Designed miniproteins, single chains. Designs and how they scored, part 3

Each design is a single chain, and the fold is of that chain. pLDDT is the mean over its residues in the fold that is shown.

## One batch from the design tools (miniprotein)

Design m73
Fold by ESMFold2-Fast:
Structure m73 (fold): chain A 105 residues (1-105)
Amino acid sequence: MILTIPPLSKEEAIKLINELREKAKGKVLKYEDGTKYSADELAERAIKLLEQLTDEEISRVYRAALVTYRYAKEKGYSDEEAAMIALSAFTVGAQALVERRRRAA
């Protein structure tokens, strides 16, 4: 199925971030390097990063988060765990785009 998704507003991205934050409430994500993030910390970081992204970049990280959420659910993760993984994907993806732009400057 071919589906064209229009560019998303920052408001729609913030809504998704807040929905994922509420679903993942009380969960902590631990990376292999020992770094830990709460859902609130990831959500606040993601919202701040949105100010540095274009609408096209926002649409990209939004879709990546939705795909990650669906994939995690299909792999048997709980709704809370899938929401945390998706929130992390949004935040990490947004940060990577901002860092790429900084290095190109």
Scores: mean pLDDT 78

Design m74
Fold by ESMFold2-Fast:
Structure m74 (fold): chain A 73 residues (1-73)
Amino acid sequence: KEADEIAEKVREALLASGATPAQADRVARIVKYLVEKYKKGLITKEQAIEQLRDFLKALGLEKYADLVIEIFK
């Protein structure tokens, strides 16, 4: 529920900021995965944010990092 809502907000924000649908969908899937993992206590929220930042950097999408993290936190 919450993971899907956060992922959809990230997807919409990325599309509005000029990301392609493929980029927005990929980032939204990772956001959903990370939200589900920290909600279950498998990782901390801090670790999830760190992994999300590293993932965006690896994809060359670091320009969207602050936008995505603001929605995620």
Scores: mean pLDDT 84

Design m75
Fold by ESMFold2-Fast:
Structure m75 (fold): chain A 55 residues (1-55)
Amino acid sequence: VTEEIGKASHEGNGRRLLEILDSLDDEQRQQAASMAIGAASVGNGRGGDLLIRGA
């Protein structure tokens, strides 16, 4: 789950992220969404936010 979300976030593919999140339970969706935001922040060339908050 986290790997697929990380890939989609790194690619900047919001539609793909929504498809993945749509297949998860509410609890998993909340955690995965937080991690995906962090991964997108780092993966697409932005740095620091994931490291500061801790994934």
Scores: mean pLDDT 61

Design m76
Fold by ESMFold2-Fast:
Structure m76 (fold): chain A 79 residues (1-79)
Amino acid sequence: SFKLELRLLFEHGDEGGLWMIVEGDPEELKALAEQVRAIAAATPGITSAEIRLDEEKGILTVKVTGSREAVRAFAEALA
């Protein structure tokens, strides 16, 4: 099971971003990290995706930026 520690969705004009910190089992977080990478790659208008897994601490950090529309689509796809 994942514990969502932080989720921030921000929008300014035509720009958007999502920052997320998730704690959990490292094996489950690896699967989640791969899913997040795939969704970011498949979402038109995402300009940056930084996905970092700290396996020792069981923490996944996600930082995605792009157009407002793209970040909304990305957030919806993660649900």
Scores: mean pLDDT 82

Design m77
Fold by ESMFold2-Fast:
Structure m77 (fold): chain A 74 residues (1-74)
Amino acid sequence: SPFEELKRRLEELKREIAAARSAAEKRQLLEERGPEIIALGQAAAPSMSEEEFKELMRMMREIGEAVAAAEAAA
């Protein structure tokens, strides 16, 4: 489903960010992947349940918090 593809890409991004060496590299990954994630989100949105939207928001929050925490520590 479109949501499962979106979820897979977000999980891939989370792993890439975790593996990145610096706060700047983590931010760059988030910015470079942003347009793809937005496009996948737009494709998935019409078919998503409320529960899937909650999971999406949780995943996005975790990714954003990880980048912000790394930047604060740098």
Scores: mean pLDDT 84

Design m78
Fold by ESMFold2-Fast:
Structure m78 (fold): chain A 71 residues (1-71)
Amino acid sequence: NEEAIEILRKEAKKNALSNPGLAMALLEAVRLLEKGDVQKAIDLLEKYAEAHPQDKDALLEVVKKVKEASK
């Protein structure tokens, strides 16, 4: 899903300096999407959100956009 990959790459770039851990998680999700593992990418991001409550709201918005782009 090219649209979902683009969303995640854009978000990772935006967070690269301010939140490198989140940026790395987003890039790992990109790798899973490139392999066609959409559900694993979503699961990885949701798990990251649970472990990092400060990033949860922003990350869940990104997950929502990825789900919409992946339909």
Scores: mean pLDDT 81

Design m79
Fold by ESMFold2-Fast:
Structure m79 (fold): chain A 130 residues (1-130)
Amino acid sequence: ELEELVRKVNVDVLIVLGRLREDLVRLLLENFAVKAVFVEESSANEDLQALAESLGIPYLTFSSWEELVAKIEELGISKDALIAVLGSRGAVLAAKEALLAAGFTNVIGIDSSLPLEKQLEALVEQKDLL
């Protein structure tokens, strides 16, 4: 059951690249499985932003890796915090490289084209799925 899997997810930062998986992000927000969400400006979703705001979860946009890193640091997020990056394989690898170069040590990447259950399993296991 997806609901049982999501209850086991505990991610500090969720980063969404490209086309947003509304079903996954909504499920994570509704179950308090993520503490902050960052989405590419071009992928901004007003319904998910409103949901996150209602739940007291920071929901921020970014347009560059430099802006993303700066905004994560402004929230006081630790360099060893668990960061999960969702997107296409190439975009995820680029984001992961930028975050690791900025000193973050616990970054996982997930191909958002894969089935929802597989993405949730990777988040539970805290492992790359690319």
Scores: mean pLDDT 87

Design m80
Fold by ESMFold2-Fast:
Structure m80 (fold): chain A 93 residues (1-93)
Amino acid sequence: PPSLEEIIKGLVEDLESIENPTAGDLYGTAHMADHLANRAIAEGKYEAAKLLFEASDIARKGAEQYIATGDQSVAREAKERTIELLRKAAEAA
């Protein structure tokens, strides 16, 4: 099966491909990051799990703020911050 690092890198690639993320895109990323964090815990990869939970939280909060404001820059900032945390999680995986 693919490694945790490979799956996280795939999630980064998918998110990077979205020029103007929607709330749905950010919420979807949050759900995937949360799922991968639970896998990281099961594999004893606690630093990766912590970073994945942080990525999930940032993506979810970004989606909520974007819904509240309608400001595309909020969605883009949330995407960038989420990618940064996911890249750190991949390195820790």
Scores: mean pLDDT 91

Design m81
Fold by ESMFold2-Fast:
Structure m81 (fold): chain A 70 residues (1-70)
Amino acid sequence: IVDEVLAENPSLSEEEKKIIRETAEEIEEAIKKGASKEEIVEIVREALKKLKTLAAAEALIEAANLLYEK
C-alpha cells in the first residue's frame, strides 16, 4: 500500500521516498500500539516539516489515510 502510493509518485526524490516510508512505518507501529487519531496526526505533521514539495506532502497524507482506514 505504501509502495503503491510511492509507485504512483515517481517524481519524488529518494530522500522524500525514504521519509514517507519511515513515517508510514511509524504510523503502523503507532496503530499496533493503540495510538489515538491525534497521535497519528502529530506523526504526519512532524514528517510534513521535513518534506519540501507539495507532491511529497500529498503522497504522505494519502499513505497515512490508507494506513488509518485499515
Scores: mean pLDDT 77

Design m82
Fold by ESMFold2-Fast:
Structure m82 (fold): chain A 84 residues (1-84)
Amino acid sequence: MERARRNLEFLVTTAINLARAAGMDVAPIEEAGAVMLEGLDRGEVTEETLAAARTIDELTEEAAAKLSEEEIRAAIEAARAEVE
C-alpha cells in the first residue's frame, strides 16, 4: 500500500513539476492527482479515477512536448526529492 501510494505521489509530483516548467496551469493535475490518491486510499477504481489518470497522462505528455530534455530531467529529479 505505502509503496503504491509513494509511486503515485511521485508520478503526480512529476506531472505537476513538468506542467509548472512548461508554464501550464497545475490545478487540473493537482485535482486529478487528489482523485487518484483518494481512490487508492479507499481501495476503489472508479470512472472518476480512470478519468483522472487519463488527465494526468495527457497533460504530462503536453508539458513534456514543450520542454527540453534538460528541463524534463530537472523536473523528474525535483519530484524524487519532494516525495522522499
Scores: mean pLDDT 80

Design m83
Fold by ESMFold2-Fast:
Structure m83 (fold): chain A 66 residues (1-66)
Amino acid sequence: SEKEKKQAELIARVERARASLEKHGVLDDETQALVDRAIEAAKAGKLDEANKLMEELTRLGTQRLV
């Protein structure tokens, strides 16, 4: 189903972002909390919340790498 596909896509994107942050040594308590929250939101079917948390994770990761 489309919902299951979107949930799987979001979880995969969050996991890739987490792995990238970890590899670059910028995964900390704040970014890990966003990862956990985004995955939980996606699993709960809260796709809008999960997308927003993923955007926040990307902004923080970019801010710390630039």
Scores: mean pLDDT 81

Design m84
Fold by ESMFold2-Fast:
Structure m84 (fold): chain A 64 residues (1-64)
Amino acid sequence: HMEEEKQKFLEEAKKLRDEALDIIRNYPKKIVTHKDDPEAVQKIREEVNKRIKELNEKALELSK
């Protein structure tokens, strides 16, 4: 029965999504820390967006 394997993949996908949510929750604090450096702020935004996209794409693959 495929349900047990599917459940394991869904749990792994949830962990990846939870990691993305943790990054989102900590994002404002990182921006505030570098508020006096526009280049650093832009780099943080790009890196955060890239990481969230990677985590969400992996979670989506596991959820199929």
Scores: mean pLDDT 77

Design m85
Fold by ESMFold2-Fast:
Structure m85 (fold): chain A 88 residues (1-88)
Amino acid sequence: MEEILKKIEEVFEKAKELAEEMARYGASTSPSDLSVEEITEQTLKHLEELKKKVLEEAKKSDKEKAEELLKKVERTYEETKELLEEAK
């Protein structure tokens, strides 16, 4: 669970920062050689993978903690998707 928590937090931070930056600067500051669309797709896919891992751990571990992490992943996924789509 600890490793998944750290990965979720890292992806949340990066996804939200990227989405906010894209919304403000209109994609003028790409953090990599990837296009806005490619970065968006990779970030959303990574969040989906983390969501699946949280659901698997919820079956084995603390359900309450897993539910909180799941809500956080879903919220960040939706916010990131919406902000990056607006920036395109």
Scores: mean pLDDT 66

Design m86
Fold by ESMFold2-Fast:
Structure m86 (fold): chain A 80 residues (1-80)
Amino acid sequence: SKIDAIVAKVREAVARIRAAGYDRFVITQELVDIYDALQKAGFTPSQSNQILKAILDGLRAKLSEDEIVAKVRALVEKYS
């Protein structure tokens, strides 16, 4: 599904960010790619920004991949 595709993309991005030691440049590049994917999937800029904020807040709090993905899934389902 569209939701599962977005969630999978976020999971892969979080894994790469963690592997890169939470490098700020890598975080920025991954978030830009996720934003583009959300826009192409039909999410509004406001909805996309809320999803990106949830990812960024989770990364800053050093939440697990599963915790960040769960927060993103809830928002993606809410906006779908």
Scores: mean pLDDT 88

Design m87
Fold by ESMFold2-Fast:
Structure m87 (fold): chain A 92 residues (1-92)
Amino acid sequence: ANEKRLSAFQEVKKRFPKELANLMETLKLQNDEETIDFLERFAVADKECAQKHPTNSDAYLQCLAEKFPEVPEGNLVKLSIIAGYYEDLLNE
């Protein structure tokens, strides 16, 4: 389980190096394991918010902002993309 998570995260770092560096600095994530845990929690919340608001992007983003007040609102869409990519790699 852990090897697949670490391998997937290395691919995320290759594709989104600047975005991950910014995320880690902004949220004070200390290591790769904390960042992986954050992305997995974000992906769960993303699915829940998308299911509640399938046709309303503003309500979807507000749902995410309420679950992750520590994340700047302008970063929520980028994080959705990054977390989705991480989940896709785990489900290969």
Scores: mean pLDDT 84

Design m88
Fold by ESMFold2-Fast:
Structure m88 (fold): chain A 98 residues (1-98)
Amino acid sequence: ARELLEEAERKLEEAERAIEEGDVEKAEKYLEEAKRLLEEAVRRSDLPPEARLEIGVLIGMALIVVGVGKVTGEELEGLRKAVELLREALRILREALA
C-alpha cells in the first residue's frame, strides 16, 4: 500500500502543476490516476469501516466538484478543490495505516 500512496501523491503534484499551467486535460488525467491509486490502496488495506467511509466520501466529493466546475465553466477551480479533497483522503489513509 505504501508504494500506491507515494505514487498517488506524485500524481496529485503533477495535477497541481497542470492546474498552474491552465492545462485542464492534463490535470484531469493526473487526478483520475491519483483517484485510481487511492481506490486501489483502500481495497488492499485493512481499514476501519469509518476510515473507509470517510475516504470514499472525499473521493466522491472530488468527482462532484470536478463535474460542477465543468457545468459552471470553472473547470480549474473544480480541479483545485478535487486535488485538496484527494490530498485529505491520502492523509486519512496514511494515518489509518501508520
Scores: mean pLDDT 85

Design m89
Fold by ESMFold2-Fast:
Structure m89 (fold): chain A 62 residues (1-62)
Amino acid sequence: SSEPSEEQKKIIDKLVAEQILKEGGVIVTAEDEEYKASSVEEVIKILNEIIEKYKKLAEERK
């Protein structure tokens, strides 16, 4: 499996965000937190916040 390029990641993120919006714009985390987004931009922002949080947690856990 090849690591996707930065450009490909942005396209995937946008497609995922559009799909989430079509399904009601609700995002549920592994911590059982729910977020509701009304736009693609909000979905991307929420997903990036969640990813950043989990990246930091993964860096601390060895």
Scores: mean pLDDT 73

Design m90
Fold by ESMFold2-Fast:
Structure m90 (fold): chain A 96 residues (1-96)
Amino acid sequence: MLSERELLEQAREVFDRGIEAAEAGDLRKAVSLESSGLILVSSSGDTELNKELLEVYRKYKPLIDEARKAGDLEKEREVLTERLREMKRLVDRRLA
């Protein structure tokens, strides 16, 4: 079985790829990678980190929904990129 640390290291890599996809404007890929990273953290058994990441997801969700409703792809990209960066920062902090 992969250790908690190995799963979190994989989540960090997946969130980095998600940030790159979002910055490149591939929002579908970025969302898919975000979901994959969240699954890896959930699978790690770090319940507190998983809770913190879900709070970040919920915090940014209204801003993303508003941008989508307005058809503002640049705003959606900006907000999604920031959400992914905050998620990565939390994983990086746990691995430190």
Scores: mean pLDDT 89

Design m91
Fold by ESMFold2-Fast:
Structure m91 (fold): chain A 86 residues (1-86)
Amino acid sequence: EEEVEELKKKAEELEKKRNDITQSAQDGLARAQQAIADYRASSEELGKRVADFLERGAAQFLSQAQNEIDTLKKKAEEYKKKVEEL
């Protein structure tokens, strides 16, 4: 039973971490979209260049966040399966 509790705690920790990363990614994307809109409104030429830079940064951030989310999801599923085996 102690092993079941330990595996449940690890699964919960991984799920919480996944949720935290998902929330951070969403918040980061929202901030980037707001900044892009503001810069596009300031000047057509400068705004496009800044928007391009921010879109590139947002895409890189989302790619990294998605990879980490996918890894945590797989680990959480593995721990849940181990709980079922006990």
Scores: mean pLDDT 68

Design m92
Fold by ESMFold2-Fast:
Structure m92 (fold): chain A 94 residues (1-94)
Amino acid sequence: SAALEEMRRIFLEALERMKELAEEYGDEETVEALENLEKAFLEDVETSPNPARSILTYLHLLLGYARELENEELSRRMAEIAEEALRRVREIVA
């Protein structure tokens, strides 16, 4: 599905942006956590009976992770990336 491929792309682009941002802040633990989340995402979405639902679930996990970060500025900037990606995916699903 072209819609599913676009949703997957939106998630992966958001994840890449969040990883780049974590690297700028020197947050190696966050980089590693995002790499682990990427691996889980790729495996789960491929085998999911509802890939669109899985993509939305992983976007909510990204947003939750971003909001728990101790660095206030990094948390806010990462949450903005995740919220934008979530909004774009919701427009495709709606």
Scores: mean pLDDT 88

Design m93
Fold by ESMFold2-Fast:
Structure m93 (fold): chain A 110 residues (1-110)
Amino acid sequence: ISVSVSGGGTFKEGSTVTLTANVTGATYVGWYQQKPGEPRKFLAGISDSGAGWGEGRQNVTISREGNVATLTLSNLKLSDTATYYAGAGTTGMADITVWGEGVQLTVVAD
């Protein structure tokens, strides 16, 4: 299993950002938000069959085409400022065996 993540950077409030994970050898891909001093929080996941699971945040879209999994966050808020991770596994969303590098998303006032 391998995971590489791209995207992130600095965006204004109300903007849309797409984070992309290239994943090999995994059935499940999960997207996670990590803020300093907080636990890594599950946002959304998707299987290679296209079945998706989401939790919590409004205006989250997930997709997967083969080895490419994307997380789109629309209507960005200052509270979306965090490091974002993609994790991958073969048995389920709770069994993440490989993590990609974190990408920093910074949301600034408009």
Scores: mean pLDDT 74

Design m94
Fold by ESMFold2-Fast:
Structure m94 (fold): chain A 93 residues (1-93)
Amino acid sequence: SKLEELIAGAKQTADNILSLLPPEVQKQAQALLDELVKAIEAGDIESAKAKLDELISLVKQSIKTHLSDKQAVIAGLFLMGLSATVLLAIRQI
């Protein structure tokens, strides 16, 4: 389905972001991503939006504290892509 394709795209974009984060933050981000996907698959729009906001906040904090300027730009671009893909997936619910 289109929803399954969007979820797969979101996971792939998230993996690109996760690869730039330190291991301790990767674990937290992966847990939030898993909860986000579960919420989307369950049709829980409110939980999906909440988990997306938590994931965005965690990644933004990590960008400021752990990433180089180059990595920060790349992570920011992937974060925009992730946000857009997740919002499109939510619209399919």
Scores: mean pLDDT 82

Design m95
Fold by ESMFold2-Fast:
Parts: C-alpha cells; structure tokens; sequence
Structure m95 (fold): chain A 80 residues (1-80)
C-alpha cells in the first residue's frame, strides 16, 4: 500500500541517518566529514518532508508513527 511504502522510506532514511552519525564519530578527514554532513542534511530534509506530507496517512500507524517522528527529530538534533 502507499502507506507501507512511505513507512518503509521513512524507516530507511532513519537507518541511513544512524549509519552516517556513527561514521561521523570515527571520521577525521574534513572532506569526508563535509560529504557525510551534506548527505545527512539531504536525508533529513527528505525524511521530514515525507512525514509532514503524509502526516494523516502515517497517523493510522498510531504509536509507531509517533516513534518514527520522535526518532527523526532526535537524529536531526544529533546532527545539529
């Protein structure tokens, strides 16, 4: 369903952001850090857009939607 596709995309973005954050903790090359930060920013924008554009549909997931939204905000805060 379209809802399951949106959910999957949000979960994939969250997983990628987590991987980038862990990589950033180990990276010392300024050029690679800049690349990772840019990728994280692009993923954060897309993830936030998907959540906002599909808020009513995602609300059907109840507590799970709340968890996804909170996790996205937490990861974006860690990247700031």
Amino acid sequence: SPLEEVRRKVEEIIAELKRIIEELKKETDPARIAELVKRAQELGIEGTRLILEHEEELAELGEEFGRLAVEMQRLLYELS
Scores: mean pLDDT 82

Design m96
Fold by ESMFold2-Fast:
Structure m96 (fold): chain A 100 residues (1-100)
Amino acid sequence: SKNDEIIEIAKESVKKMAELVKKEMPEKEKEVNDFVEFFNQLLEDAKKEKLSPEELVEIVKLAFDLFIEMLKKLKAPEELLKEIEKIREETLKKLEEILE
């Protein structure tokens, strides 16, 4: 289903972002892992709600915004934030293509 594809892409994207953050900021591993667990639970809950693909993409967008806000509060370096934002943009483009 489109929802299964969206969830798979979103989970892969967050895992990739988390790996980059933990490499650059190993002291923040717990905070990053806690966010990944929260995100995975959010997507599992979304599966149960029978959401439209568009609604699911909107939830993913909001969760990505929350992740970036968390990284800014954790004082992530500007270059790391740029890499995370690039992954976010590439991911959102893929999700948009699924909605077509």
Scores: mean pLDDT 87

Design m97
Fold by ESMFold2-Fast:
Structure m97 (fold): chain A 68 residues (1-68)
Amino acid sequence: SSQDALAELQALLDEFRARFQAGTLTVEQALEMTERVHRLQAQLADDPEAQQIVAEFSRLVTEFFRSV
């Protein structure tokens, strides 16, 4: 359901942030998580909460790839 997809998006954001802050996030993990977020974003295109989560995720992804 859309609610399940939104919950998965939030979980991916939380996991990405936690791993990035811990210094344990690998490039492979970042790419896999980004792909999963893009698939969920396509399913939730008109959801404003999903748009906010994706925007924050994109910010963290950009920051991560600047740090490697």
Scores: mean pLDDT 86

Design m98
Fold by ESMFold2-Fast:
Structure m98 (fold): chain A 68 residues (1-68)
Amino acid sequence: MTLEEFKEILEWAKENGLTGADGMRKLAEEARKQGKEDLANFLYEVAEALELIDVGIEKAIERNKKFK
C-alpha cells in the first residue's frame, strides 16, 4: 500500500459518508474484493484500533460516574 492509494481511498470514503471504525471495515471489504489483501488487513487493524479508542472512552466515562 502506498500513501497515495490510501489518500484516494479516504477521499472515496468521505464522499460516501464512511468514517470511523465501520467506515474502515467497509473499505477493508472493498479492498479485499479488489484483491488488495495487504490493504484490507491494514484497514481491519485500523478499525480495531478505532474500536479500542471508543471502548477506552466508554470505560473512562464509567469510571468517572463514581465521582460526581
Scores: mean pLDDT 70

Design m99
Fold by ESMFold2-Fast:
Structure m99 (fold): chain A 65 residues (1-65)
Amino acid sequence: MLEDLKDERARELGKAVLEALSKYIPKEEAQKIATELMKDVEDGKISLEEAARRAAQLIEELKKK
């Protein structure tokens, strides 16, 4: 769950991404995407800045449809 993340900034970003995505896709899919993205940040696979950039790009692509 997003609330289980150790980093407060990652948790806040994850919640914002979940809320934004849930406007365009089912909440269960939004939750999965947000959680996987924040897990990649926690695991050190991507930076918090890169995660925010990817989330913003995905939201813009969903707005286009």
Scores: mean pLDDT 75

Design m100
Fold by ESMFold2-Fast:
Structure m100 (fold): chain A 110 residues (1-110)
Amino acid sequence: DDLSRQYYRLGRRYLLQGDYQSAIRYYQLSADLSTDPLLRGRSYLGVGIAYMRLGDYQSAIRYFERSADLARDVSPVLAAQSYRNAGRAYRRLGDYDRADYYYRRSDDLL
């Protein structure tokens, strides 16, 4: 959908400008309007990255997991990137065992 791609571009622009709340909003709108699992996965990865920058690591992990689930069968590279970011979020929380688990899941896809 063209509108979902427009919202994805808006999410990315706000992310680059440091407006993380607007980035989350537009990435979520992109995912909600899209039927493309790749665009939905990329949008949820963007939401997760914005939550990482806000310090909300638990929300970031949920969106990275959703991104990976959508991407697993269509883009192993996107799924691997999402798992790696989930591992980084767990490391920020001090959960090194969960971080290592997600890093291994990322490596297994590449």
Scores: mean pLDDT 91

Design m101
Fold by ESMFold2-Fast:
Structure m101 (fold): chain A 90 residues (1-90)
Amino acid sequence: LDEEVETLEKLLEKLEKEKGEDDLEVATVLFRLGELYYQQGKYEEAKEYYEKAIAIYEKHLKENPDDELIKKQLENAKAQLAEVKEKLKA
């Protein structure tokens, strides 16, 4: 899990540098980092990554409102964020 997190953090840095912070691939990596932190019980970190991914997906969906793939990714990220928020209440 730590190796997978490190690999994704390096990929995130590369994608942000090459494609920009608002790229859809950046959002996908941020979402995956959120999932890994959630698996580790690091709910505050998972929340932060999910919120960053959601912001990028919402920006792209605003530009392309009929993009079904972005809609699905956004729905998935929002669902995971809701689960994390429930964990943080306890």
Scores: mean pLDDT 84

Design m102
Fold by ESMFold2-Fast:
Structure m102 (fold): chain A 75 residues (1-75)
Amino acid sequence: HMDEKILENFKLIAESAKKYMEEHPEDKEGIERVLKALEQAAETYKKQLSPEHQAEVDRLLEEFRKYAEELLKKA
């Protein structure tokens, strides 16, 4: 239902964000902005999701944070 559709939309946003970071690993300012936007989207989406799907959003966001952190750390 609505809950699953909201989670699916968040996954699409996260996928787009990851693609940007993969295509522009040198754009540290862009990576930071994309991460911040994804964190803001996650907070908004979690308010409308079941606890199980909130955990999935948190998991995806944490994986994304780690990926962004590694890119920012390299130079």
Scores: mean pLDDT 79

Design m103
Fold by ESMFold2-Fast:
Structure m103 (fold): chain A 110 residues (1-110)
Amino acid sequence: ELSPEEKELEEKLQELSIKAYKMIEEALKNPEKAEEILKELGQYIIEKTKELIKEFPEYSQEIADEAVKMLARAYYLLGREEEEKKLLEIYEDKSLSAEEKLKKLEEILK
């Protein structure tokens, strides 16, 4: 069974995921705004991920990995195959720290 800390982190990650998917749905309904919404979504994910890492520093790697995975899913659903592939490479790279993964996400959003 999960510890109270792990349950709180799970709930916060689930809230982040729900918000992210709502923004993806908006982008799918408004293709002309997809690039703008993707940028806003990416910034939102990075900001909330940094907050969660500060609150749960022992889970920093797991939090960063979930952020990369969420963003990869967003690019996949919006048909951005090249960016999805790059994000999946970041997700699978076990040599990268949580901070390094977040920096690479910021570079993709540029």
Scores: mean pLDDT 85

Design m104
Fold by ESMFold2-Fast:
Structure m104 (fold): chain A 80 residues (1-80)
Amino acid sequence: AIEKLQKEILDEVEKKKQDLLEKFKSDPEMKKEAEKVFADKFKELKAKLSKAKTEEEAYNIYNEFDDELGEEINELVEKA
C-alpha cells in the first residue's frame, strides 16, 4: 500500500536529518544552514508525496529529494 511506503520514506528522511545534524554538530553555523536546506527540501517532499498515486511515483519523489538535498549540502560544504 502506498501509505506504508510514504511512512517508510518519511522515517528514512527523519533518519537522514539526524545524520546530517550529527555530521555538522561541531559547526553551529553550518548546522543551521543544513537545517534550513533540509526544511525547504522536506516541505517539497511532503507536498509531492501527498499527491503520489503509485509506489513508483513515491520512490521517484524520494530519489529526487535525496539528490537535491545532496547537491545543496555539497555546495554548502564547498563554500565553508
Scores: mean pLDDT 82

Design m105
Fold by ESMFold2-Fast:
Structure m105 (fold): chain A 90 residues (1-90)
Amino acid sequence: MSEEALIAEAAKKLKELAKAAKEKGLSEEEIDKQIQEAMDIASQSKNSYLVEASIGVGMITASSYKIAGESTSEAYGIGAEKAAESLEKL
C-alpha cells in the first residue's frame, strides 16, 4: 500500500468511528477496538511517528471533552474527527 493510501485508510476509519460514535453511541470497549485498529494501520506508515502524533491529537481532544462532561461516545467521536483532520493534512 502507498503512504498516501495508508494515511487515507486510517483517516477513513477514524471518520467512520466518529460518525458511528455520534449517531449510534458506542461503548468504551467498541471505541477502544476501533482506535486500536486505526493505530495498527497508522503504525505501518514509514512516518509512523507523525501519523501516531495525529491520532494523539484526537486522543487529547477526546480526553478534554470527557473531563468537560461529555459522554465517552461523544468525546471520542469528536476526537476521532480531529485525528482524521490531522492525518489528512500530512
Scores: mean pLDDT 78

Design m106
Fold by ESMFold2-Fast:
Structure m106 (fold): chain A 100 residues (1-100)
Amino acid sequence: MSEAELEREIAISMGLIALSVLIIAIRNGADPEELARELERLVERIKARLSEVLDAATAAALTATLDAQLERALEALRAGDREAAIAALNAAADALAAAE
């Protein structure tokens, strides 16, 4: 495996772990406003890292998917729909995993 391939796998794996932690926090009844702030912060970090390790076209496609799922998750959290928020985060995780 090349160093660039390893860096991509680490970046994707770290994003997946962080999304999993947020899903657990949502299930455990963490504050929706705190969850919204952490989710926005996490997605920005993931997008920045993907832009460093992926080609421009793949990074742009993943960024668009992450932004769309972030909007769905934030809307669901504001509506008190924790299951819809979890579904949006799982869809974001699936998109990240597919980029490996």
Scores: mean pLDDT 83

